# Designs tried in a protein design run: designed miniproteins, single chains, continued (4). Part 58

Each design is a single chain, and the fold is of that chain. pLDDT is the mean over its residues in the fold that is shown.

## One batch from the design tools (miniprotein)

Design m13991
Fold by ESMFold2-Fast:
Structure m13991 (fold): chain A 60 residues (1-60)
Amino acid sequence: PKATEEEIERAVEGAVRAYQAGMSEAAALGLLRKELEDAGASEEEIRRAVEQFRRAVAAA
């Protein structure tokens, strides 16, 4: 099934927290992609989640 909006939001939040805890941006993005792929996210949903992650990181 497609990933829910809640699953996407939770994955982005987890990746941002991992990055803030000292994980590299590349590793945090890898974690984000893995969680979304496991949740059945489409390529477009993954792309949007990556943009949300980058926006959150730029604001921190």
Scores: mean pLDDT 80

Design m13992
Fold by ESMFold2-Fast:
Structure m13992 (fold): chain A 71 residues (1-71)
Amino acid sequence: SNTELNSAIMEAVRRAQEAGKTTEDAIFEELEKIIGKEKAKELRERWEEGRKTGARPGGVPTGGVTTPDEP
């Protein structure tokens, strides 16, 4: 599911960061713990494809997140 995959990826990144890890391998290690090795491998293959195509998925996150207004 898109929601499950997105959540797992974000949690893996968060866990890797919290553990003081900054490498792609560390992120995928955490991802394996969450969704299993098979799913993590599939995501890694897609990430590598994006990198080879000229996209940098691990680069600068763009989404236009801003702080919410006060109540």
Scores: mean pLDDT 67

Design m13993
Fold by ESMFold2-Fast:
Structure m13993 (fold): chain A 74 residues (1-74)
Amino acid sequence: APPITLQEAEELIDQGRGHTLDPLLLVTTMERFYGLKLSKEQRERLRRGLPPSKEEVEEAVKEVEEIKRKKKLE
């Protein structure tokens, strides 16, 4: 399948369908469009193209849902 763009990934996350994304693309899109704060170790792994752990993905999803709620109220 052709690679999806960061914009397409953001659309899927906005629709609650982020679980269908590659974990690396999911977390990268969350940092770019939702302001997800990554640790130095997480950012270094993303820079090297390494996928985040399942635990990191679950924490990122929780943080992004909170960011989305705050933006919806603004």
Scores: mean pLDDT 70

Design m13994
Fold by ESMFold2-Fast:
Structure m13994 (fold): chain A 64 residues (1-64)
Amino acid sequence: MSDEEVVNQMVDTFERYVPGLSNDEAVGAAQDLIAHLNDTVKDEEIRKKAIDRINSILNEHLKR
């Protein structure tokens, strides 16, 4: 798989399980995933798009 496909799968997994999390757990999971992407993903565009998606997913969860 390409780095973009791996990153997209990680974000898709986050989107799938976040509805079952508390607000504090969701924030923690998002922060951990963003930190992982910042450390591992060298492509700035792929990283920014992934982080934007994570933040959008988190914001929708927190609006419940």
Scores: mean pLDDT 82

Design m13995
Fold by ESMFold2-Fast:
Structure m13995 (fold): chain A 100 residues (1-100)
Amino acid sequence: MAEELVEKARELLEKAEQYAKSGDIDKARTLLVEAVGLTIEAMRVYVKEGKIDEAKRIADETIARLRELAKKYPSLQDVADAAIALIREELENLIAEAKK
């Protein structure tokens, strides 16, 4: 399940880049938000399974991809920055809860 969420999130980010490249920023923003949501769901699944290193890995990979997209498409900067902050906060919360 977590692996399927990660694959779908990556596909949505690729589609977001395609829409951004074509000038459809609203669609790109929507797909980026959906991809981040799926990434956070995958992080929750991995942490619940005790796979904290996998959750950290997908968080780091997604953050790097969001930074790349924001650099190429400045119109996505605000949504990417908000998404990065959300991923980091959720990862910290999930790890803290798992240690209880």
Scores: mean pLDDT 88

Design m13996
Fold by ESMFold2-Fast:
Structure m13996 (fold): chain A 71 residues (1-71)
Amino acid sequence: MSPEEQKAIVEAVTEVAEEAGRDGKAVGDFVRNLLNQGASLSEIAAALRDRGFSVDEVKRALKLAFEKIDE
């Protein structure tokens, strides 16, 4: 995964976390650490679910990440 793709995923997850009233920085740092360890998108989605994210929140984060990559 490219650095630009990793940045887009972290930023999208942070935005969705903040919109849901969660600590966006803590969630963003968590996802960045998983990406640095070579985690797949499905592993990141599962980890977010374990942290209380809904299926819809995970889908929104992935959609936003793809939109940021295509900019």
Scores: mean pLDDT 80

Design m13997
Fold by ESMFold2-Fast:
Structure m13997 (fold): chain A 60 residues (1-60)
Amino acid sequence: SNPVFSDEEREEINKIAEEIRKNNEYPEYSSVELSLKSTLILEGKDPNMSDEEIQAFLSS
């Protein structure tokens, strides 16, 4: 996994985050958390991953 995103990928992440907010799927999450969850969804990963699992994923 590469954490560097193009402008197009950032736009896609923002659209996913906006759709999540509109659907009220994660109302307890901050904007930062929504952005992270949207990134995981964009990459086809489980958005319910723990912080430790996310760190393991990013370091692989």
Scores: mean pLDDT 62

Design m13998
Fold by ESMFold2-Fast:
Structure m13998 (fold): chain A 90 residues (1-90)
Amino acid sequence: SAEDLIAQFEQKKAELRALIARLEALLADPSASRAELDAVIAEVDRVFQEMADLLHQIMDDPNVPQEVKEQFQAEGRELEARILALVRRA
Protein backbone atom coordinates (compact mmCIF):
# COMPACT_ATOMS: atom_id res chain seq x y z
CA SER A 1 0.00 0.00 0.00
CA ALA A 2 0.98 3.68 -0.29
CA GLU A 3 1.21 3.93 3.51
CA ASP A 4 3.53 0.88 3.65
CA LEU A 5 5.77 2.34 0.90
CA ILE A 6 6.02 5.67 2.77
CA ALA A 7 6.87 3.84 6.04
CA GLN A 8 9.53 1.72 4.28
CA PHE A 9 11.08 4.84 2.69
CA GLU A 10 11.26 6.58 6.09
CA GLN A 11 12.95 3.49 7.60
CA LYS A 12 15.53 3.29 4.74
CA LYS A 13 16.16 7.05 5.04
CA ALA A 14 16.88 6.62 8.78
CA GLU A 15 19.17 3.62 8.07
CA LEU A 16 21.03 5.59 5.37
CA ARG A 17 21.48 8.62 7.68
CA ALA A 18 22.99 6.32 10.34
CA LEU A 19 25.42 4.85 7.76
CA ILE A 20 26.38 8.36 6.57
CA ALA A 21 27.14 9.31 10.21
CA ARG A 22 29.27 6.15 10.56
CA LEU A 23 31.15 6.95 7.32
CA GLU A 24 31.80 10.54 8.54
CA ALA A 25 33.13 9.13 11.85
CA LEU A 26 35.44 6.67 10.05
CA LEU A 27 36.78 9.43 7.77
CA ALA A 28 37.61 11.50 10.90
CA ASP A 29 39.32 8.49 12.59
CA PRO A 30 43.06 8.18 11.72
CA SER A 31 43.02 4.55 13.00
CA ALA A 32 40.21 3.45 10.63
CA SER A 33 41.32 0.85 8.05
CA ARG A 34 40.67 1.00 4.29
CA ALA A 35 38.72 -2.27 4.69
CA GLU A 36 36.36 -0.66 7.25
CA LEU A 37 35.83 2.37 4.94
CA ASP A 38 35.16 0.15 1.89
CA ALA A 39 32.70 -2.01 3.88
CA VAL A 40 30.66 1.01 5.05
CA ILE A 41 30.73 2.55 1.53
CA ALA A 42 29.36 -0.77 0.18
CA GLU A 43 26.54 -0.70 2.79
CA VAL A 44 25.77 2.96 1.92
CA ASP A 45 25.52 2.03 -1.80
CA ARG A 46 23.21 -0.93 -1.03
CA VAL A 47 20.85 1.02 1.26
CA PHE A 48 20.80 4.01 -1.13
CA GLN A 49 19.80 1.67 -4.00
CA GLU A 50 17.03 0.13 -1.83
CA MET A 51 15.78 3.65 -0.97
CA ALA A 52 15.92 4.66 -4.68
CA ASP A 53 13.87 1.55 -5.62
CA LEU A 54 11.24 2.50 -3.01
CA LEU A 55 11.20 6.07 -4.37
CA HIS A 56 10.46 4.72 -7.89
CA GLN A 57 7.51 2.73 -6.45
CA ILE A 58 6.29 5.83 -4.55
CA MET A 59 6.52 8.01 -7.70
CA ASP A 60 4.44 5.44 -9.64
CA ASP A 61 1.76 5.12 -6.90
CA PRO A 62 -1.28 7.38 -7.58
CA ASN A 63 -2.35 7.10 -3.90
CA VAL A 64 0.80 8.88 -2.62
CA PRO A 65 0.20 12.68 -2.34
CA GLN A 66 2.20 14.85 -4.76
CA GLU A 67 3.69 16.84 -1.82
CA VAL A 68 5.13 13.61 -0.33
CA LYS A 69 6.59 12.59 -3.72
CA GLU A 70 8.28 16.00 -4.09
CA GLN A 71 9.62 15.90 -0.50
CA PHE A 72 11.07 12.38 -0.92
CA GLN A 73 12.68 13.27 -4.28
CA ALA A 74 14.32 16.33 -2.68
CA GLU A 75 15.51 14.27 0.33
CA GLY A 76 16.90 11.60 -2.02
CA ARG A 77 18.90 14.20 -3.99
CA GLU A 78 20.27 15.74 -0.76
CA LEU A 79 21.37 12.32 0.58
CA GLU A 80 22.98 11.41 -2.78
CA ALA A 81 24.96 14.70 -2.75
CA ARG A 82 26.17 14.02 0.83
CA ILE A 83 27.20 10.45 -0.08
CA LEU A 84 29.11 11.59 -3.20
CA ALA A 85 31.00 14.25 -1.19
CA LEU A 86 31.98 11.70 1.50
CA VAL A 87 33.05 9.01 -1.02
CA ARG A 88 35.30 11.57 -2.77
CA ARG A 89 37.08 12.12 0.58
CA ALA A 90 37.56 8.36 1.11
Scores: mean pLDDT 90

Design m13999
Fold by ESMFold2-Fast:
Structure m13999 (fold): chain A 92 residues (1-92)
Amino acid sequence: MQYLANIAITVEKSAAEKALETAKKTLEELKKTDDRILDYTISVEEGKDTAVIYIGIVAESEEAAKEAVEKLKEELSKVEGVLKIESLIFPL
């Protein structure tokens, strides 16, 4: 059974580029090192003072999805200007 992790990262607009770069690097590393990570998507919605980065991760198991979300949260928490990270995992 596959799982989808949906993550929404709210960042200060000035931090959006660095947050996006960090997210992309983390997702590429996860896909390269963990064969349970099948695919991911990234989209960005820019607001007036903030941006929201939307990430979808498709994983082979709930465990793999949870581990990927935690790794992404860990790396993004190091980026100045990240205001909020929300995640939801559900079966496909």
Scores: mean pLDDT 86

Design m14000
Fold by ESMFold2-Fast:
Structure m14000 (fold): chain A 62 residues (1-62)
Amino acid sequence: MDSLIQEIVDILKSQGYPGSIINDLVSTIRAAKPDESALQEIIKLVKQGKVSEAIDLAVSLQ
């Protein structure tokens, strides 16, 4: 999980997102404790620049 979360952080930083948005998504993922398939879907969304959809997905997993 930590390696996949780090990949998400690196992608968001490369896209210029502020630390507040990155921290919000990371804290939501850590609270939800999603499986690997759900984490991969979040990664797919952030790679597509769909950060709001990635946050919504992470929240829905809580």
Scores: mean pLDDT 81

Design m14001
Fold by ESMFold2-Fast:
Structure m14001 (fold): chain A 82 residues (1-82)
Amino acid sequence: EKYIEALKLLDEDGDGYISLEELEKLIEYILNNGDTNDEKLKEAFKILDKDGDGKLSQEEKDELQKFLESLDKDGDGRIDYK
């Protein structure tokens, strides 16, 4: 559920699809705990960070990775998160 909320935030046109590039940006941000000027990535990370400690646990990272893999059913570079 939290993953869907984060993906919905990144879906700027609200069509229920996110490009693979946007997902890659989110994953890079999560893995690096890096600074970004993308407010949507900041908000998405905030939704995923259950503890509010600015870090994701290994469990949370693994859950996110599996969730993202489940969405790319067609391998067409478009992710349907609905």
Scores: mean pLDDT 64

Design m14002
Fold by ESMFold2-Fast:
Structure m14002 (fold): chain A 67 residues (1-67)
Amino acid sequence: SEADKAKELMGDFFAEMTKKLYPDNPELIKKSEELGKKLAEYKLKQGVPASDIIAKAEEQKKQLAEV
C-alpha cells in the first residue's frame, strides 16, 4: 500500500542520514529507521496523504545522496 511505502521510504531516509554520520553504529541506524517509520505513521494518522509523505521522503533521500 502507499501507506506502507511512505513508512518504508521515511525509515530509509532516516537510516541513510544516520549511516552518513555514524556508519559503524548499527544500533543507532536501526533506531533512526524506526523513528522515521513512526514519524510517517504519525503524519498518516494526522491526515497527511501518503503520496505527499512519499514525495517528500524521495526528495530528501535524493538530496542526501547528491551531497
Scores: mean pLDDT 83

Design m14003
Fold by ESMFold2-Fast:
Structure m14003 (fold): chain A 85 residues (1-85)
Amino acid sequence: SSLDEELRLMIWGLERLAERLEKEPSENQIKAVVTFAENFRKRFLERSKTDERAKLVAAGLDKVIENPSVESIRDLIAFLKDLLA
């Protein structure tokens, strides 16, 4: 489905962000994580009107936006992979 394709794309992007943040933590890397999460959150929030899974994804992204860290990104990745299983 288009949702599954978008989830896979988001997982790929999140894995790259987690790697960069772990290797070289900086304010600019944190800003990149938040910007990425906010952009996907907006898209999934629009989809949440007709798909409850999209609402759960948006809620997961909110946690990363509120406390951006390698841990919060990896927790989100694990959650998203479970949604694809």
Scores: mean pLDDT 87

Design m14004
Fold by ESMFold2-Fast:
Structure m14004 (fold): chain A 65 residues (1-65)
Amino acid sequence: MKEKEEELLSEIREARAAGDVERLRTIYQKAQELKSFKALAEAIRGLAEAGEVNKETADSVLESV
């Protein structure tokens, strides 16, 4: 479990650096399947940075973790 979470966090950093919204969406789905709240939080932050999700929605998700 921790290894997969670390892999997702690494992918999130790469996708955020590249501005790859499609990759961030895919990682968000994988994080949901893994039930990793940390990876979900980082993925939603990346999507919010890219303007795909508003800040209020991102904050609501973070409050749930």
Scores: mean pLDDT 72

Design m14005
Fold by ESMFold2-Fast:
Structure m14005 (fold): chain A 88 residues (1-88)
Amino acid sequence: AERLAQEALELARRALELAREAIRVSTGRGLTLAIAAAIRASGAQFLAEHALRLVKEGRIEEARRLAQEAIEDARIAIELAEEALRRA
């Protein structure tokens, strides 16, 4: 659970970095995708940080579920950011 939450946090941080780069270079539809990526990546980071807190509280099943949700959101954010970068 802790390892999964840490993995989720790393993915979310990478997604945010890609989204920020995409926002910097994108215009029009690409910018819309980049902003959507940033919003999703921010949400993923929040869920991952919450999962880490739940691990420390011994709430392992809830932590695992939130970490999995964070990983999925981070992956979607990465795909959106990559699409925005391709349009730049």
Scores: mean pLDDT 86

Design m14006
Fold by ESMFold2-Fast:
Structure m14006 (fold): chain A 61 residues (1-61)
Amino acid sequence: SDAERGGAAAVEMAKRGDFAAAATAAYESSKAAQLEGDEEGARRGREGMLRAQAGEVPPPV
């Protein structure tokens, strides 16, 4: 899904040290999950955004 691709991109960007791009990808993943009706995925995407903003690698989706 678009949410899964966004979540995977966020992890990859964070591993490369690009936490700003990772936070944006995690946020877009959360929005995509919400549009797909996946409330748990939306929550995970938001969590990933917060982790990336703190300089941490988001958890796998």
Scores: mean pLDDT 80

Design m14007
Fold by ESMFold2-Fast:
Structure m14007 (fold): chain A 96 residues (1-96)
Amino acid sequence: MMEMKRFSTTIRVRHEGSREKSLELAREIVEFVDQMKGEVTLVRIRLYDGELYVEIETVTQEAQDKALAFIEELGKRLGPTEVEVSPSEVQKELEK
């Protein structure tokens, strides 16, 4: 009767743009994570010469939906953003 599995996903964000836009995107993601305490965790952030890579983990479907909507809005304002959603390593280990 264990048909419900724990919700945990990793959202990977990649942005290529100007240095200023990458820094602004990084800042807004960090502020969003701080506002979503306990539901969104910042796992990794890397800034390479105008390229930004961010990895965040969400523990609820609602937090995932809010994060994806926020990142999509940022991509429209600050430049093209690639987003990948996958099960977190924690969820993979919880798979029977």
Scores: mean pLDDT 73

Design m14008
Fold by ESMFold2-Fast:
Structure m14008 (fold): chain A 96 residues (1-96)
Amino acid sequence: EEKKEQLRKEFLREVARALDFPYTPETTLEDLIEYVLSSRERFYRFAGIAFHLLKKRKASEEDLKEFNSFDLSPDATEEQRREFLKKAFEIFENLE
């Protein structure tokens, strides 16, 4: 639990900083998801940042394949994009 919480906070802070989100200690995952989903540009920037961070933190081949399996096309629904965001955080939380 403690390790997962720390990894979640690290990922949240790194992503928020890269996306120019005004991060505070009270910022939630849902706040960042709403921010990212409010703009297609931010969504694609998030996808690139998340992939880079997961690779840098040595995410498994299986996790990276799952991450890359999401439909990130312009035709993807908001729900599909929201699930992608949640999965990126889930993978990051479970990193060693």
Scores: mean pLDDT 78

Design m14009
Fold by ESMFold2-Fast:
Structure m14009 (fold): chain A 68 residues (1-68)
Amino acid sequence: MRLGVAYAGESDEEGLALARRLAEELGADGLGTSQADSVADAEALARKGLAAGWDRAYLIVDGEVTEV
């Protein structure tokens, strides 16, 4: 399973750490990450990732994890 994660409001290091942990917990064999300047941009990136072949996509915004 390929997992896409877009994050906003987090540092790159914090967003990547949360995304990697989520991928490990879900048993993902591939991870794509994207940092965005806004929640709307992060949501758009997550949706584009699904269209581009991610199997599941999530948003991380200020520590809150939401599936798209």
Scores: mean pLDDT 80

Design m14010
Fold by ESMFold2-Fast:
Structure m14010 (fold): chain A 66 residues (1-66)
Amino acid sequence: SAAQAFIDQVQRHAAINNRTRGQQASVLYSYLGQDQKAIDAFTVSVNNDHVQSRQMYDDAVRQVLS
């Protein structure tokens, strides 16, 4: 699907550019038009909160695929 292809592109870009799960979540939330959540995901990423970064990434992926 187009949504899955977009997620794959975000993951590939992250691998190339050493992007965290929080930074990936920020991109996905921006795609969803959820600007505040995109900012929150970036902030979590900057604070190296790996647990919250993963949770936000999983949430964003779920929403994109819905």
Scores: mean pLDDT 81

Design m14011
Fold by ESMFold2-Fast:
Structure m14011 (fold): chain A 78 residues (1-78)
Amino acid sequence: SAGLALITDPLAATRAALEAMRRSGVLDPAVVAQIRANLDAVRRLIETRMPDSAEKEELLAEVDRLRAELEEVVAALS
């Protein structure tokens, strides 16, 4: 559904961006700030739009994992 794409599309884009940063070794502060903002927005969307379910728990865990991976990439490339 279009609603699910508002969650899954930013998560896929974040994974691609993290892979690109690891591969290139280039840290763009504007890209990092955009990813942080997107993950915050996605987390809020999951919390407010989804009923309590295994899918909601999995998506929240995915956001938390991507945030942790982003901070690891930022630390490694800083």
Scores: mean pLDDT 85

Design m14012
Fold by ESMFold2-Fast:
Structure m14012 (fold): chain A 74 residues (1-74)
Amino acid sequence: SAEEARAYRDRGLEAAAQGDYRTALAHFRKALELDPEDAGAAANYIMVVAELAGQGEATDEEIAEAGRLLERFR
């Protein structure tokens, strides 16, 4: 549901605010599973992956997924 997707997005934002980027990515991924057209969740996922990449911590899979989301919502 939209409410459930929103709840996951809100939990992701809370985790990101605390610096828990891995938990944030998991929550944003759940939001996108529930609402694949949620541009906000996609933007948040991309931003968190960019933050992790800046720290040298992003995986190739996370970078690829962020790239696919960016292409989908271009």
Scores: mean pLDDT 86

Design m14013
Fold by ESMFold2-Fast:
Structure m14013 (fold): chain A 72 residues (1-72)
Amino acid sequence: MEIVTGKEGDAEWRARKGVPIDAEGKSEVDGDYIYALTAREDGHHVIAGIARSKGDEKKAEELYEKVKEVLA
């Protein structure tokens, strides 16, 4: 898996950790949780899915599989 950041939102992507954000909008331990899946197509990176919480990872993975099939 490869993660690509745009300039807009770079702070969020760089602050990413494998720690879920709690119900009050803070990380459960420390740092924000961002899970991003990208696909590569001939020198370009395509953002295929992103999740801001642990529970949304499955949706991001479904989007990744769809994009991966289209790019194949």
Scores: mean pLDDT 44

Design m14014
Fold by ESMFold2-Fast:
Structure m14014 (fold): chain A 95 residues (1-95)
Amino acid sequence: SLDDVKDQILLLLGELLRKITDLALSSNDPLTIESAQQAFKIIDQTSDQIDKAKSLSELRDIILQSRQQFETLPDQTVRDLALETFDRMLQVIDS
């Protein structure tokens, strides 16, 4: 169901938030810390949009748009973590 898919996507988003937080706390690189802060803003906005989504098509569009925003982040490690997670989200939607 849509609610089951949303729950799985939000769980993956929560996992991403934890991974990026852990990376930011363990990193001495200002670029990584700045990219993490930008990622947190994208995650927060994406979470709000996911909650309001009324169909799988709308959910997919939200995930694709957020994925594109993560592609613009300057730190490769933060970018790779986010893109991997969003690719997993798309697999859940397409299942």
Scores: mean pLDDT 90

Design m14015
Fold by ESMFold2-Fast:
Structure m14015 (fold): chain A 85 residues (1-85)
Amino acid sequence: SLSPETRARLQAVRDAVAAKPEPLTFDELAEIVSEVFGLPLEQAKFTLAMLAALKILPDDLRAAVEHAGISDKELIQLYLDYLLS
């Protein structure tokens, strides 16, 4: 489970992602995480990689997203929603 503070910061990341035009890159996501969490960009990239290792999208959800032709931005939004669950 996530702390209320971590959940609020992840919600801020989700909102910032929603405000970005498509396509959204991993570098753009790392910049958002850097700003929201107050981390150096390199540490934000490392943190995202660690979160991905711990909270990978289920294979069925990933396959459904790819099959639906969903954009990288929408995939990232689904991943953030998964982390917030």
Scores: mean pLDDT 64

Design m14016
Fold by ESMFold2-Fast:
Structure m14016 (fold): chain A 75 residues (1-75)
Amino acid sequence: MDAAVDALIDGQAGIEGLSEEEREKLRKDPEVRKKAIETLAQAYRNAADTYRDMGREDVAARLEAQAKELEEKLK
């Protein structure tokens, strides 16, 4: 799970042209991590809805579980 959050932060930092030192600061910034977790949770929920529409309830349930796990980190 943390690897997905780190990947999202690194991806965004790469788009913005940030240095490795700046990326380390972003990965350790609690506000940046909180926003990344919120973004991933929303992405998992959106993906779950898409897979449910495709008849893949098994995949949708797994993605919803991942979203809930991410949301628990925000408590």
Scores: mean pLDDT 77

Design m14017
Fold by ESMFold2-Fast:
Structure m14017 (fold): chain A 87 residues (1-87)
Amino acid sequence: KELSKEELLEMVEKIAELLLSSDDPEAQALGEELRKAAEEFRKGKLSVDEVERLILGVIMRLRARGDLALAEQVEAIGREVREKALA
């Protein structure tokens, strides 16, 4: 099922908040990128597909760094929002 604009924004904002709360400057930088993406998405300058690809890119970068716990938390947020959308 495709997420609504509001559900995708909720997901991006929660992920950005998680990353920005990290003590890791690289994770904080990814959080700032997602916050900017959320604002561009609100303005209609990014598509749903583009935002979903950015989230996937964040997960892949965290996994590549060996930050598996943070990657799992990002994936859990995505799963939670998608499950609420299905209910």
Scores: mean pLDDT 81

Design m14018
Fold by ESMFold2-Fast:
Formats: C-alpha cells, sequence, structure tokens
Structure m14018 (fold): chain A 65 residues (1-65)
C-alpha cells in the first residue's frame, strides 16, 4: 500500500523504516519530502500493523493513498 506519513520534527528515514519493520511490515520504497514534514512510503502492512504504526511517538498522522 502507499502511505503519506506526517512526521514529528527530527524524525529520520531510518526511524520510519525501523518502526514499520519492527511491526512486521515490509518497506518497498520510502522517501522523506524535504521541507514538507512527511514521508511517502510504499509498504506491505496489515490493518492491525497500520493502527500500531499510528501510535508511534515519531508519527503525527498517516494518510492511505
Amino acid sequence: MRLRIYLKDGTTEEEIRKAIEDLGGTVHDLRVVPGARYAVVDADLTDEQLEELKKESIIESIEVL
């Protein structure tokens, strides 16, 4: 699935990737958009894994594209 993940200040690509992979998800593509405070992610996640990802302290909100 493709996600737009809105990030808290100071969040890195490595932190986003680790959060997804630690939940058992698979990241196919991840790009932090400079100056916009969000990342575009192509990943395989279950609905349960997506809800757990939304609870992460580094994440403000997630939009499914």
Scores: mean pLDDT 82

Design m14019
Fold by ESMFold2-Fast:
Structure m14019 (fold): chain A 77 residues (1-77)
Amino acid sequence: LSTEELKKLAIEEIDKLDISEEVKEKLKKIIEESVKKYPNNPKLALGEAAQKARTLDLSDEDLKKIEEALKKVYDKI
């Protein structure tokens, strides 16, 4: 799985979540920045995105949804 394919899959999984549009937009930015930082390592890019997602002001329920979505993408790498 390329980092470009990872970015697309992660964005698609985030868009499916029942969370606020503001949180979705922040997550998409995090994913894009993480892919730019690690363009040759999709696992590190996704790991960075997951770490940064935890710094958002999120409910436990929203955080769990986000972590499960990112794990689905990680398991495809």
Scores: mean pLDDT 81

Design m14020
Fold by ESMFold2-Fast:
Structure m14020 (fold): chain A 58 residues (1-58)
Amino acid sequence: MRSFDVDEVLEKVKAGEPRAVPGLPVDKLGYFAGAEEMENPSKETVIKALKAAGLDVV
């Protein structure tokens, strides 16, 4: 299973490029975090969404 760097994911999501992170389940992140939270997500929101999607974070 692939581990994701939370700071990298957060940076790409804030840049409007979440699909630039290879293997990131963007659809599941929107589901777990909520669409509005994905416009300006906190680091905690990203961690929670990734873990809820069954992904490891570093």
Scores: mean pLDDT 66

Design m14021
Fold by ESMFold2-Fast:
Structure m14021 (fold): chain A 93 residues (1-93)
Amino acid sequence: SKEEEVELLKRQMDLLYKVFKKTIDRFKYLYAQEGLKTGVLDKELEAFKKEMERMKEHILSLVTPEEQAEVEAWFEEKMKELEDYYKELIDSL
């Protein structure tokens, strides 16, 4: 059903979010040892944002207009949390 497809997409987005945070943590250790600030993490963040946006648009195509507002709010909150986490990490390098 459409409802099951939405649930699967949300679970996949949550998994991608968790994997990306672990990737950032791993890069922190590697780049801190080299004393380097690098644009590699910026490229990874942008690629992740594009994939998350694509999945969001897919969910929006499957839900009602009322549910679309809730999906948009959830996505905005998650992206803000990620950007704040990323900035804090880069400032620590």
Scores: mean pLDDT 75

Design m14022
Fold by ESMFold2-Fast:
Structure m14022 (fold): chain A 75 residues (1-75)
Amino acid sequence: SSQEEADRLFKEGVRLAKEGQKAAEEGNRALAIKLYREAIELFERAIKLETDPQKKREIEVLKEAVEQALKQVEA
């Protein structure tokens, strides 16, 4: 179902975002950028499939947080 697909994409995006944060903390800037970009793409796909407005907002907020983390690593 679209909901199950949205949930899977969201969970994978969260996993990649956490790995990206770890890479950034370890000084691996290139890996952090790659993982954050992949997480953002997964969140965008999850948002398109999510039908619950509340869950969609939660994914959007987390996507914005990861986009901000990406900007900090790219600076």
Scores: mean pLDDT 90

Design m14023
Fold by ESMFold2-Fast:
Structure m14023 (fold): chain A 95 residues (1-95)
Amino acid sequence: SEEEKLRELIREEFEKRLAEELAADPSLYARETARGEEMSELLKRISALKAKPSLTPEEVAELEELEKRLSELISELLTSAVDRALELRERLKKK
């Protein structure tokens, strides 16, 4: 239960930091991950669609799928970051 609470706290802090950095510079994390290029292309296409004054029904469906995929990639990146931080902490605890 204490490990679950710590994991939740670390996850919330990483979510906050990731959201702040992605808002400031979406390309920042793209440079550091194998999925960075996919995220960059998704963000570019989402931005292009949102810049249009009106969308066709097909473009609305595309935007929803792109945003869903981006959310999945962000979730995967966050989970990997939390797990990696916990692994590093465990390695550093060897007296």
Scores: mean pLDDT 71

Design m14024
Fold by ESMFold2-Fast:
Structure m14024 (fold): chain A 73 residues (1-73)
Amino acid sequence: SKEKELKEKLERFERDYKRAREELERRKEYEELIKAYERAIGELKKLKEEFPDSEEIKERIKEVEEELEKLKE
């Protein structure tokens, strides 16, 4: 089902995103961390195109964009 496919894709995204953030924060590479957030937003927007009715994806895009804004301060 599309719901199961969406869940599996989001679970993979969250694992990869968490790993990238933790590694870059540990290394204090904040410019690369900003780029990782921008890539994550792009990936979520692609998922939104595949699953346009998903409120979960819409909310997650908003959350990551808010995290990016805080990081740029």
Scores: mean pLDDT 82

Design m14025
Fold by ESMFold2-Fast:
Structure m14025 (fold): chain A 91 residues (1-91)
Amino acid sequence: MEEERRVVEEGLRLAAEIMRRRNLRIAGLDAEEWRRRMLEQYEEALASDDPLVKAGVEQVLADARTLVEIARASKSREEAFERALAAAETA
């Protein structure tokens, strides 16, 4: 759980940094507002006993792991962003 939380936090941090670099907003939220809201939603989902919500948590964790791997393997933040978007479109 703690290791999984750390991966999600790192994934959200990387996504927020890409958003900040590109001056992007998602659903009207800036990078830090989006990161904070996503983390809050993840914490709420972890407290749920609903099987569908738990499946959603597993998906978020998998997406975060993919983003962290892409960022570590990428030579630039632009490459990381493009790869992350491609992964999201196919997964």
Scores: mean pLDDT 70

Design m14026
Fold by ESMFold2-Fast:
Structure m14026 (fold): chain A 57 residues (1-57)
Amino acid sequence: GASEEGEKAGRATYAAGGSARQAAATAVYSMSGNPELGARAGEAGGSEEGKRYGLAA
């Protein structure tokens, strides 16, 4: 589903040398289709929660 695809997209971004912030933004954007939620996740990428999204995705 969308959650699984978002997780894979975020993980791939991080593995390709993207930052945790970029990975989190990519994962949330892919899951939600909402660029504002993606931007908020990216902005939170420096936080523990944002890093968890980036690393788990």
Scores: mean pLDDT 60

